# Designs tried in a protein design run: designed miniproteins, single chains, continued (4). Part 69

Each design is a single chain, and the fold is of that chain. pLDDT is the mean over its residues in the fold that is shown.

## One batch from the design tools (miniprotein)

Design m14373
Fold by ESMFold2-Fast:
Structure m14373 (fold): chain A 76 residues (1-76)
Amino acid sequence: AEPLELKDVKGPFPDDTPIDLNILGAPPEITRITIKEVLENKKLWAISEIEKKYGFKVVKGSDEQKLEAIKKAVNA
């Protein structure tokens, strides 16, 4: 796990990249949030919706690990 934790996520998906939560049926109030904001604000329901939509689960690990998992799922 240690080598994987040193992976830097960059490129087209910076932390401020807006998540297209409209496709997940999110309420208008959170339509324009970023991946980072989802993790920072502990919006677990939004993370759960992303997990269900893309068929993965972000249950443990640091906020960075969760962010990477979400970015990978969105890119897949």
Scores: mean pLDDT 48

Design m14374
Fold by ESMFold2-Fast:
Structure m14374 (fold): chain A 79 residues (1-79)
Amino acid sequence: LEELVNELVEAGKQGDRERMVKLTVEIIKSKPDAKKILEILSKQDLSGLSASGKNFLTDMLLNLGVEASEIDKLLKERG
């Protein structure tokens, strides 16, 4: 999970839409624990994320059951 999340953040910084789609689908299919994915992301620098990267990350977290307020807080504190 941590490796996939790290790759997604890097793809998001590069604006690599094709890689972001692939990684997002793979992460969602594995049905990871929402708390664990938030913990991993809280250790990342998200300030370099492209607009598309932020959108993909938000959509993924919403699909995993993360509250919109928690996602907003993460992006404000880390991005």
Scores: mean pLDDT 76

Design m14375
Fold by ESMFold2-Fast:
Structure m14375 (fold): chain A 55 residues (1-55)
Amino acid sequence: VKVTIAGKTYILKPGESKKLTEYWELKLNEDGTVKAINTESGVEIEVPKSFITEV
């Protein structure tokens, strides 16, 4: 899966997490949803499908 946020592209595999910023990580869930997880607060935000360019 390819996700583009603020002009930067991230490539994720199912179950993989990648650091987005110091406080945010991107995770691809096994159901195909991408979430941004705040590492300080534990808040999870679903990344809109409009930011996902490849599945």
Scores: mean pLDDT 74

Design m14376
Fold by ESMFold2-Fast:
Structure m14376 (fold): chain A 67 residues (1-67)
Amino acid sequence: MAELEAEVDRLGDQAAAAAVADPQKGMQLLDQLRQLADQHPQAQPAVQRAMGRVFREARRAALAAAA
């Protein structure tokens, strides 16, 4: 339950970083998040939220790397 939510959050963070470097890679990681939601219906809300946050974290990562 909470463990799954933590995994979703970590995968989302990695997807965000990848989206900055290569949107193609980011899309693949987002697809993996979708798969998690499909495998674990109870995690679906968390996955949807994580996907939304991916782009925000991507910008944050880019800013941190540039600074």
Scores: mean pLDDT 71

Design m14377
Fold by ESMFold2-Fast:
Structure m14377 (fold): chain A 92 residues (1-92)
Amino acid sequence: IEEEIRKILEENKADPKVVAEIAEYILEHKDEVVTLEGILEYLKKKGFNVSEEEAAKALSTVKEMVEKAVAAGLSPIEAVELVYKVAKEMAQ
């Protein structure tokens, strides 16, 4: 599954640093509705200069990777944790 989600990140050409930050936000805000507006505000607060298009692409990529991991048998939280781990590794 790690290779499959890594491939999704590579094929979508999403910024691994942005993807990792979005995954961290989701893990910290489990009981909240994740919106593009909320993600943009969070990224700006963290010092990221990303366009709305880049943020939307990264969020869409996170959702796609999470869906793939859940389909492979991970829980939603385990899926987000795996996305965070893979994105962090690819950002380094």
Scores: mean pLDDT 78

Design m14378
Fold by ESMFold2-Fast:
Structure m14378 (fold): chain A 92 residues (1-92)
Amino acid sequence: MAELFKEMDALANAEVPDPAKVEEVRAWLKKHAPYGKEILDLVLEAEDAGKSDVEVVQIALEKMAELGFDKEVLEKIAKAAEEEFGKKIEIP
């Protein structure tokens, strides 16, 4: 999971997004991190549905809790989102 977020961060911070690199990352996610793909797909679906950033984070945290992520990981993500969006995030 840490590797997944690191690769996504590297892609997001690229000066020019490379479409070939995006497809490579997607193929990697399907093969090596099935849970990561589920969380990513859920986040994208929520954003497409017009959910707020806070609601998107809340949905992601609930899915991560269902998948057995540690409470410390959920708390770190919630704190980062609270600092970014200025609203309190509920931990599942």
Scores: mean pLDDT 63

Design m14379
Fold by ESMFold2-Fast:
Structure m14379 (fold): chain A 87 residues (1-87)
Amino acid sequence: MPSLEEVEREARSVIALARHAIREAEELAKQGRYEEALATLESTRALLDAMLARMREHAAPEDVIAAVEEVRAEVDRLIAQVRELLA
């Protein structure tokens, strides 16, 4: 069973990876590569969803869960924006 400190460390790592993926997707979108940007954002959302499920299963602190949910909300907003550009 992971320790609380281990779960918090994993959450911070996932947030860092998600922010990197967001920047990559923004650059792809600037290049008109909207389908690739969308794929990057959707895979990032899946990673954040998996982390949230694991955190809830292990009763992680609500403030740490909220930090991951904030990044997930940012990814969801970008997915909506990229989808509008594809339409």
Scores: mean pLDDT 84

Design m14380
Fold by ESMFold2-Fast:
Structure m14380 (fold): chain A 75 residues (1-75)
Amino acid sequence: SSEIEELRERVREHLRSRYSPTAVLPPADRHLEFGAAFLASEDYAAAIHAARQALALDPENELAREVLALAERLS
């Protein structure tokens, strides 16, 4: 869906602006990246799990909250 594509692009922009393409992402951002990727693959259970892991490490992460909310709505 357009919502999944827009959110994945926002996650990519967030990561691209903060890290080099070859950088090892911090755990919270790595879980965020996985969550967005699982959403795009329609694996909503995996997306929920990844988003919850990101939020456990960074409770204020708005992108992770949006991934979780969208995955729960589509599951």
Scores: mean pLDDT 88

Design m14381
Fold by ESMFold2-Fast:
Structure m14381 (fold): chain A 59 residues (1-59)
Amino acid sequence: SAERARRAAEAAARAGASPEAADKAGVWFYTGNPEGARRAALAGGSEEGAREAEEAAKS
């Protein structure tokens, strides 16, 4: 859902991902791809950001 995608993006941003990377993580999650969200967070942020995005997607 859009709310879960937004939470994934926010979690990635809080863990240090850039705003662009966090936004991209949310977009990929919104299309039903949690792995895509994790990869986007990793590309522009940290391992911690990627983990947070994936966990938010699972919630």
Scores: mean pLDDT 63

Design m14382
Fold by ESMFold2-Fast:
Structure m14382 (fold): chain A 102 residues (1-102)
Amino acid sequence: MSVADLMKQFADDIVDSLQSLNAPDDILEFVKKRSSEMVERVEEKNYSIEEVIQELDRFMSGVLLQAVRYESETGDSKLAEKVKQIVADIVLKTIKELEEME
């Protein structure tokens, strides 16, 4: 499996998981846009595994910030925490798979 194939799977998994949670539309749109852009960069720019991991860390930080804003605006800490947990779990799983590729 190529790094690009793994990143496409990551994008699909994270969108599907957040849709299953009924995540807010703004968070879903952010995740769809940012994950798609990240996959495109990985395919086009011949990134090292370390650079792809850095992209995933930046992606996760961005989504966590969106979840914090959502909680601050709505008071819905339960949904915000579920979004954070799902995103962290999927990102960490993908990083482990990338590390196993060298």
Scores: mean pLDDT 85

Design m14383
Fold by ESMFold2-Fast:
Structure m14383 (fold): chain A 101 residues (1-101)
Amino acid sequence: MKKKIEEAKKKAEEIRKQTDSYSEGIDAAEKYTEVDPKGSYDLALSISGALSGLKKEAEELAKEMEDDKEVTELLKEVADQASAALAKANQVAVKAKELLA
């Protein structure tokens, strides 16, 4: 159904925009890592939780849209983008923790 495909595409764009916003938060955490390692660590962990949720939502929607290859590929791309942002958040958390040691 065209309507479901349009809704899935809109949801993919929403997840991408949220992932981009969290990526900006990761950049902020990285910037403040040397000044406030504890705050940067806590922020990176919080963002990691949010990104894990976005990744899961995209993956679940991809399973629902299995009949449409284009939408499934788009949702997989969005999930991969969330995974990449999650990896960056983890790197910031590791660096912040090292500065606290």
Scores: mean pLDDT 85

Design m14384
Fold by ESMFold2-Fast:
Structure m14384 (fold): chain A 70 residues (1-70)
Amino acid sequence: AAAKAAEGLRLAAAGDGKAGYALLKEAHPQMSDEAIDAVLTAAASGDPARAAAIARRAGQEELAEGALKA
């Protein structure tokens, strides 16, 4: 799960939001589509702190760490 989430964030930051969404939804199926989209959008726009804050708000600490590394 953590590895898929990290790869999803990396792909979104590289401009592949569709692949990033698919991997994040698979890794974190309990996250709302809105929360996943917000995290991916922040990562793609070069705002890792915003992406991490959204992930933490959703209760996903590992995803927050992954966002800061993307």
Scores: mean pLDDT 74

Design m14385
Fold by ESMFold2-Fast:
Structure m14385 (fold): chain A 93 residues (1-93)
Amino acid sequence: MREEEEKKLKELHEKIREFLLKLGIKLSEKELTEVTNEIIHKLLEKLGELLQELLDKDPELAKKFQELMEAGVEFYELVEFAIKELEKELKKK
């Protein structure tokens, strides 16, 4: 679990860095790391809020989410999915 979490966190960090670079944002290595960490924290906060709403609205969906997590769908994979959806929305506009 810890090794998988480290790997997923590194992959997520790299994806956010690539995204910022593609936007043409010129940042130092330190600034890029700080911005990436802030984005991760905000995404985790939003994901937690959405998860809480899902738990409140539909106990069956909450159970499915728990089953997915137990089946090997890790929390960081949900964060990666959120980033992918954000990129998709930006492309549509």
Scores: mean pLDDT 63

Design m14386
Fold by ESMFold2-Fast:
Structure m14386 (fold): chain A 64 residues (1-64)
Amino acid sequence: AREGAERAARGAAAGDSALAREGGLLMVKQAGYEKGTRGAMAAAVYGSAGDVERGAEVGERLAR
C-alpha cells in the first residue's frame, strides 16, 4: 500500500500520469478496488497540491 501511495502522490505532483496510474493500480492490486481506489485518490489529491509525503501517508491509511 505505501509504495503505491508514494508513486501515486509523486506522479500527481510531477504531472506524470503514467507514474500516478502505476501507483493507483498497485494500490488496487494490494488492497482491492474500493480501498485501493480510495487510497490512490487521496494520494493523488495531496500530491497534486505539492504534499507528496502526506499523500503517501493518507493514501496508505485509507487503503487499510
Scores: mean pLDDT 82

Design m14387
Fold by ESMFold2-Fast:
Structure m14387 (fold): chain A 72 residues (1-72)
Amino acid sequence: SEELIEKIKELVDKLAKRILENGGIVTPEDVQLMKEIQELLEKITDPEAQEEAKRYIKDSFQKVDEELRKKR
């Protein structure tokens, strides 16, 4: 579902921003967001849509890692 992909992207963006603003520290609230993202990903039945969502997650967290590395 397009709605599921949009929701996943929204939550991933929110989580990425929170981790960056918190200097790379992952809080219990961030762990709950990760669980919500995973549950939404599991609801995607279309393999192509699931692959798109997985790529977005991977790319977003790679950018977070790169930004945190620049601050080290």
Scores: mean pLDDT 82

Design m14388
Fold by ESMFold2-Fast:
Structure m14388 (fold): chain A 85 residues (1-85)
Amino acid sequence: KPPPATGHVTITDRNPVEAVEKAIEKKKENPDTEVTAIARVDGKVVFQTTIRPDTTESDIKLIRRQARRQDERLREERRRRRALE
């Protein structure tokens, strides 16, 4: 029989980098589980990624890079809004 999905966990945080780091920790605790990291700001999803059982260290580096780039974009958006006020 094909193995069933061994589980799915969703990690939600306000910061994309923090969401990804928490998801990586959860993945280390549950290697056979898919972990979805979601960053929400003011109720809006600003970043989402899924760490799968087959995710490599290279994939983790890419995900961390994507999260940092998104955090930088969110910081620039906050700065832009303040400049317009």
Scores: mean pLDDT 77

Design m14389
Fold by ESMFold2-Fast:
Structure m14389 (fold): chain A 81 residues (1-81)
Amino acid sequence: MLTEEEIERLKKAAELLGLKNFSVDDLAATLRAMTPEQREKLKAFLEQFGIPFDDEAFAALVAGDPELREKVIEALIKATK
């Protein structure tokens, strides 16, 4: 379960990536609404944390894969420490 602090850090990380109105509950909707430029920024960011973010990983996140979702969330939180 995410804390309120973790949710606020996720929002801050999303703003740094050019994403607006990001939330954990809206992750799939947020990912579908991302521009190609925002997806490339997210991909480059996640790859720095050892998370591969190709079309298959993107599709799995949109489908609600809990393991990839948790890894992405952890990486975004770490970026806002």
Scores: mean pLDDT 70

Design m14390
Fold by ESMFold2-Fast:
Parts: structure tokens; sequence; C-alpha cells
Structure m14390 (fold): chain A 86 residues (1-86)
């Protein structure tokens, strides 16, 4: 089912996202605006992969696209807020 596929992708993405966030925080301050924006883009890209059943290998490509167009981050965050309110 779609839900089972989404759960599988989420399980594969979790350690990848956690590792990338840890690597960023080891090299840069958590208060750095560029680091904060990258983390937002990374998380938005990960959610987008889960929503659209895309392969985890697309995470880096999508993170770069979300960094180039912050409106895509806002769209993902708006969907998450709507789901939390429902």
Amino acid sequence: SKLEEQERIAEELQPIVEKRVAELLAKRSVDDPETQEYVRALLAAAIYLIENLLPVEKLEELTEKFLADPSLIEEVEARLRALAAA
C-alpha cells in the first residue's frame, strides 16, 4: 500500500537525514542562518520524498532545488501545518 511504501522510505531517510544534520552542526554554528536554511531545505526535501514515493537517492538533488526556491519549503511546511490542524 501507499502507506507501507511511505513508511519504508521514511525508515531509510531517517539515518541519512540525522547523519547530515550532525555533520552540518559539527562544522557550523546552530545559530548560523545558512545552516538553519539548509536544515529546513533538507527536512522539506525528505518529507517531499516520502509524500511522493521518490527514491532516497534524490534527497541531495531535492535539497539543492529547495535551497534554490524557498517557496517549495513553504509549501511543504504549509501541508504539514494543515495535517497537524486536521
Scores: mean pLDDT 82

Design m14391
Fold by ESMFold2-Fast:
Structure m14391 (fold): chain A 67 residues (1-67)
Amino acid sequence: RRRLLEVVEEVAREIEPLATREAVEKAMQAARETVGSDLDKMAAAVIAAAEALGRRELAERVREARR
């Protein structure tokens, strides 16, 4: 869904430090290269990075957009 992609991209941009954001961007790119541009894999990668950084509010924004 369009909203899910928008939220995933917005949350990825808010991830600090920049090195962690680059790792998330690589994971999202790998998911885009799967058949059908797997939004669930992109969302999962962003959620995992946000959780690892203790940014639970960012992870919840992605989860809400996916529901």
Scores: mean pLDDT 68

Design m14392
Fold by ESMFold2-Fast:
Structure m14392 (fold): chain A 71 residues (1-71)
Amino acid sequence: SSMAEKAVEAAIKAAKAAEAGDTEEARRYLQEAIENGAKDFAQRALEALEAGDVEAAIKYAEMAAVKALLS
């Protein structure tokens, strides 16, 4: 699959993990999304997650998925 497809999948999984309270899993998937080109929103999601702002992390992860899908 393309890098964009991998970024979408990773960003969606990151948002779901964050919603479930699995911060380690969310962090792992956000890093995968960044590696596959979702740099801006996935990086912001990771920063929010590290700051303990789970709500912002979920929103940015969702935005990363949408942007990657539209690329």
Scores: mean pLDDT 86

Design m14393
Fold by ESMFold2-Fast:
Structure m14393 (fold): chain A 73 residues (1-73)
Amino acid sequence: MEIEKKIEELEKLLEEAESLIKDPELQAALREFRDRLIAKIKSIKDPEEALELLEKAIETVKKDIELLKKLNA
């Protein structure tokens, strides 16, 4: 429920980050990272630990998207 919504948010942010990367090898690496990160989060049995990792990942990706936008401008 809450975790599922946060996973969807993270997936959308990672898709946005991927769209800002023009190098196909870096795009592929980001897709692999995305799949591994989501799988890792889903494997965490403690919902509090899963939520903490999700929130940290979301904030990190948001910051990276802002940086990528500045670099492309």
Scores: mean pLDDT 80

Design m14394
Fold by ESMFold2-Fast:
Structure m14394 (fold): chain A 70 residues (1-70)
Amino acid sequence: GPSANQAKLDEIAEQAEREAVRAVLEGRLDEAIAILEKAIEEMKKIDAPGREETIERLRRGIAQLRELQA
């Protein structure tokens, strides 16, 4: 149901954010961005009430990482 879908969405986001932080600490900004972009594509397949808010949070993370590359 929607609550179970939200929990799955949150787990995908949290795992991607942890992996992206690790990639950033290792100097791999392109990999960190790719991790977050992949997570967004996975989250788009899940119908959950907080999907749009969680995706927007990850998109803001990607934008910040892209600014670090510039």
Scores: mean pLDDT 87

Design m14395
Fold by ESMFold2-Fast:
Structure m14395 (fold): chain A 65 residues (1-65)
Amino acid sequence: FEELLRLAEELTPLRDDPAVRPRMLEIQEIIARAAERVEARGSLEEATEEEAREELAREYARRLA
């Protein structure tokens, strides 16, 4: 899951770009929801983290397309 947070951090320098700012906020919301889902399990497992990574990667592609 930390790699998903790293993706958000890579977008942070672009937060002041008017074209990127709204998309960055949407991506951060998606990451936050995924983090809540992972925390609800009470235990972070490889399979869960891998699944979250794939799901957010698809959302990134969808939102930025």
Scores: mean pLDDT 63

Design m14396
Fold by ESMFold2-Fast:
Structure m14396 (fold): chain A 80 residues (1-80)
Amino acid sequence: MVSAEVAARAGAALNAAMKRDPEVSDLVLKISAAQTVEDARAYAEQLVAQLEKLGLSPEDLAAVRAFLDAVVAQKEAAEA
């Protein structure tokens, strides 16, 4: 579970990063389109690594990690 504040911060950081680097946008789409939890988790890890390369603050990275963990957990709960 992630708070609305953390989700909003993660969303703002992701939107800013997507404008700077199209690879961030591509990874977000791959997470959304992933057919398995394992693929979604792998793409989420790649996205965080890419954001670190772009120089996101530790606070923004922590918010994005928490948000992505929640997304992967929701996908795991929704998929049989």
Scores: mean pLDDT 79

Design m14397
Fold by ESMFold2-Fast:
Structure m14397 (fold): chain A 77 residues (1-77)
Amino acid sequence: SAEEYYEKIKEIYNLYLYLSFNQKKVSFKEIGDKVGISESMAERIINEKVPANDEDLRKAFEEFYKRKITEKDLVDP
């Protein structure tokens, strides 16, 4: 459903931001495994929906969750 899709996007945003903040190499397989989707789906969503730069990524996250990003958002779900 649309609701399930948006919840998965939020999970992916959170995990991608966590990995990006820690300057770790982003693993699409790790993201897929953690949020319950395939590696190829995680790669597609990240490449199509997640902004390439940190500032736009933070703004997209804050808009999606409708709050300022905090240290708690940088913890693995």
Scores: mean pLDDT 60

Design m14398
Fold by ESMFold2-Fast:
Structure m14398 (fold): chain A 93 residues (1-93)
Amino acid sequence: MKFEGEAKFAGATVEINLTIDGDKVTGTFRGKGQEEEGKLSGTLTGDKLTATSETGKATFTGTLVEENGEVVSIEGTYTFAGKSAPFTLKKTE
């Protein structure tokens, strides 16, 4: 499954892409308008995911959301440098 979306802070937006293959979570994140891209890795346990950047400075926690028995999105929290913002990622594949 592939998921895409954004986390929004006051004056800043972070683009997030996640891939879930079984219980393995991989992905990328990038500040909108920035060229640098961070890599994410983590795990899915039941409906709950956790993922962390290679530097350990960014963390993502989320829950799979189902509609009519189908996974449609992930709702969660992005944390960087002690600040948190909510995100919603929509299933794309």
Scores: mean pLDDT 79

Design m14399
Fold by ESMFold2-Fast:
Structure m14399 (fold): chain A 70 residues (1-70)
Amino acid sequence: KSVPPESEIDRAMVDIAHGVLVTAARKANDERGLQAARLMRDTMLALLDAGESLSDAFRKGRALADQLLA
C-alpha cells in the first residue's frame, strides 16, 4: 500500500525546481523572482518536514510565491 516517505527525493526535487527558478530570475534581473523562489523552496521544505505530500507542498509553496509576485 504505502511505502516510507521518499523525503530525500522530495527535497532533491524542490532543490532542482528552486535552481531553475533562481537561474531564470537572475537572467531576468528579477529581485522579486529571486525572493519568490526562495520563499517557495523554504515553504515546500517546511511542509515536507511537517508530513505534507510533495504535491500539497508544491501547491502551497507556489501560492505563497505567487502572492509575493502579485
Scores: mean pLDDT 75

Design m14400
Fold by ESMFold2-Fast:
Structure m14400 (fold): chain A 81 residues (1-81)
Amino acid sequence: SAALEAERRSLATFRALADHTVARARADPSMTPEELERIRAGFEAYAAELLARLRDPALQAELRTVLDETLGRLDEIRAAR
C-alpha cells in the first residue's frame, strides 16, 4: 500500500532525525542540561504529532520504541553533564 509506504518513510525520517540529534548531542560537550531537556520535549511533541497521523498499529508501536530509545539516550547524555 502506498499509504503504508508513506507511513514507513515518515517513521524512517523520525529515526534518522533522532539518530542525528543524539550523535550531535554526544559530540557537543557545551550542550547544557536545559538544552537537552528542550530537545527531549521536542521529540515527545514530534512523536505525538506523528502518532496522531499513523494508522498502522505496528508502526505506532515501532515509533513508541524509537521514541523511548531516543529519550533514554538523551537522558544518559544529560546525566553525564
Scores: mean pLDDT 90

Design m14401
Fold by ESMFold2-Fast:
Structure m14401 (fold): chain A 90 residues (1-90)
Amino acid sequence: SAIEAEAPADAEAGLELLREAVKAAEAGNIEKAETLTIAGLITASVYPTPEVLEEIAELLEEIAKAYEAQGNTELAEEYRKLAERLRKLA
């Protein structure tokens, strides 16, 4: 179906938004990183295959490391916990 045919493209678009969120977090732009993370999760999670969930979890872990490096340990812990939950679903 048309919905099924578009699912991989939506997942890829969401993962690209999460990669942009990693860069924003590394730059210390927490507001932009949060916005991109929410948009990326919504977009990629519409069609949650095990492969997509594993890639989301890996990117969330990278965002968490960036937040930790910027001194935001509380956000880093929340993102790590979310990544762990998604990996258990994959």
Scores: mean pLDDT 80

Design m14402
Fold by ESMFold2-Fast:
Structure m14402 (fold): chain A 88 residues (1-88)
Amino acid sequence: SILKKIEEKNQEILAELKPQAENADPAAHAELLKEAVLKGLELAIELGKAGLLSPEELALIEEALERMRGAAPAEAAAILAELQARQE
């Protein structure tokens, strides 16, 4: 499953950022979260362009990427929570 490959890559990104986030202030945590989510979404777009995602999945990820790019870092956690809810 492509979604599992994206999930595995997101887990790798989060694992790499976890030591930097552990004692950071809330603003630094928000910036690291936004960076991790953007990297994951950009990978998902590249996989979609390779024909590995449905057009519907690709459209949702493109919308999520645009929304996350335009958001303040403090809004990243709320946007991520909304996106995770839509996947259920």
Scores: mean pLDDT 70

Design m14403
Fold by ESMFold2-Fast:
Structure m14403 (fold): chain A 57 residues (1-57)
Amino acid sequence: MAALELGEALENKDDEKAAQAIRRLAEQGIPGGSLGMIRDVALSKGLEKAAQTALEV
């Protein structure tokens, strides 16, 4: 599941995989409030590409 993939990528600080998982979650219809939380977590881990992706979708 994309949510599990996102969690793994965030823990591993894999910016590319985190961004890909965020795009998949957006395609699957995530709750609106979750994008803001995902962005904050990505930024706290230094994952700028993932944070940007969460803002764009």
Scores: mean pLDDT 75

Design m14404
Fold by ESMFold2-Fast:
Structure m14404 (fold): chain A 85 residues (1-85)
Amino acid sequence: PPDEKLVALEEAFAAGDVERALALVEELAPYLSPLEVAVLRERIRDPLATPAEIAERLGVSQSTVSRVLARLSSRLNRAVRRAEE
């Protein structure tokens, strides 16, 4: 997986850099499921959106969005640990 781009996406999102974050999602799209791409785009466009609000917008359950976010967070934490050497 493109761990460096996933870390960069988290940093861009934390900084409120919507354009950079969306560009990184497009670069990550071949490595993500369509649902993961959709969840990330919604979160980037509306950083204050709750998992429940994203779920309503995408027509999926809140548990589905929460699981997608948890998987992405797990991948990010693993990428950060590996970047430490």
Scores: mean pLDDT 76

Design m14405
Fold by ESMFold2-Fast:
Structure m14405 (fold): chain A 61 residues (1-61)
Amino acid sequence: SMMAREGARKAAEGGSGAGVGYAAKSGGHNDTQATRAAVFGASGADPEASAEAAERASKEG
């Protein structure tokens, strides 16, 4: 979802894996998708890549 993508991008820019996971979860995704997004964000990944990961998780659910 667009909301999950935007949240993940902002969270990754701040270096927050928890924020990326929260964004995925608030986009209506299950715990597995949220955890995957959080791990990706926590790894210090590029904000755009984190946003794409969250959106991909959104579409795969």
Scores: mean pLDDT 61

Design m14406
Fold by ESMFold2-Fast:
Structure m14406 (fold): chain A 82 residues (1-82)
Amino acid sequence: MVEEALKYLKKAKEAAEKIEDKELRQKTLSYIKNAEAAVKARDFQSAIQYLKKAKEYAKKAGNEETVKYLEKAISLVLEALS
């Protein structure tokens, strides 16, 4: 589960690099990076908060590919909290 969540975060990061708005791109990538660090530390509560913020900025940027990968990562991290 952790390894698979990290794979989706990598895909989300690659998709987020295509965001044209520099500020939204930087914020989205920053929250993805914080979520990746939290997942590696097994701090799944913090990971969910960072993923939620990354998804909000990706939605504002209109990047649906990033949103979809972040939703998959959120689902996997929520399973780890159960």
Scores: mean pLDDT 86

Design m14407
Fold by ESMFold2-Fast:
Structure m14407 (fold): chain A 68 residues (1-68)
Amino acid sequence: MIEELMKEMREAVEKGDRERSAEILQKLGEELGMSKEQQQALLNAHKNSSLENTLVGAELIVREHLRK
């Protein structure tokens, strides 16, 4: 599930699709069990970041949560 979402995130970034990228980022936060406040903080960061930075951030978040 998380690996599939990361694949979709890479595809969205390659297409320059900010809306799709935000949707996937929200789904990743839900799958990782992040609080609603943490999910909102991620979406706010995404609005002010490049798509490439959003992808890197998502990969870091997934890696940290999967260490558990």
Scores: mean pLDDT 77

Design m14408
Fold by ESMFold2-Fast:
Structure m14408 (fold): chain A 81 residues (1-81)
Amino acid sequence: SLMDQIRALVEQFLASTDPEEASALSKQIAALIEEQAKQKNIPPMELVKLQFRLIAATTEHLLGNREEARRILEEILEDLE
């Protein structure tokens, strides 16, 4: 399922120690979040909020705040399900 693909990429993202790899995975996650949001007919404003939360999670991960990044990503996954 699309949600299973997003969850797998989230775990790969959180396990990444290379900023370039993490950034590439974040972009893949963003694309799949957009696709899942379209399939669930999520309003544009809610999609914008999800995108901002993904940016926040990516920023936290790149700053070394992995636990905070995981928390934000788990909340995004709950809202998409």
Scores: mean pLDDT 88

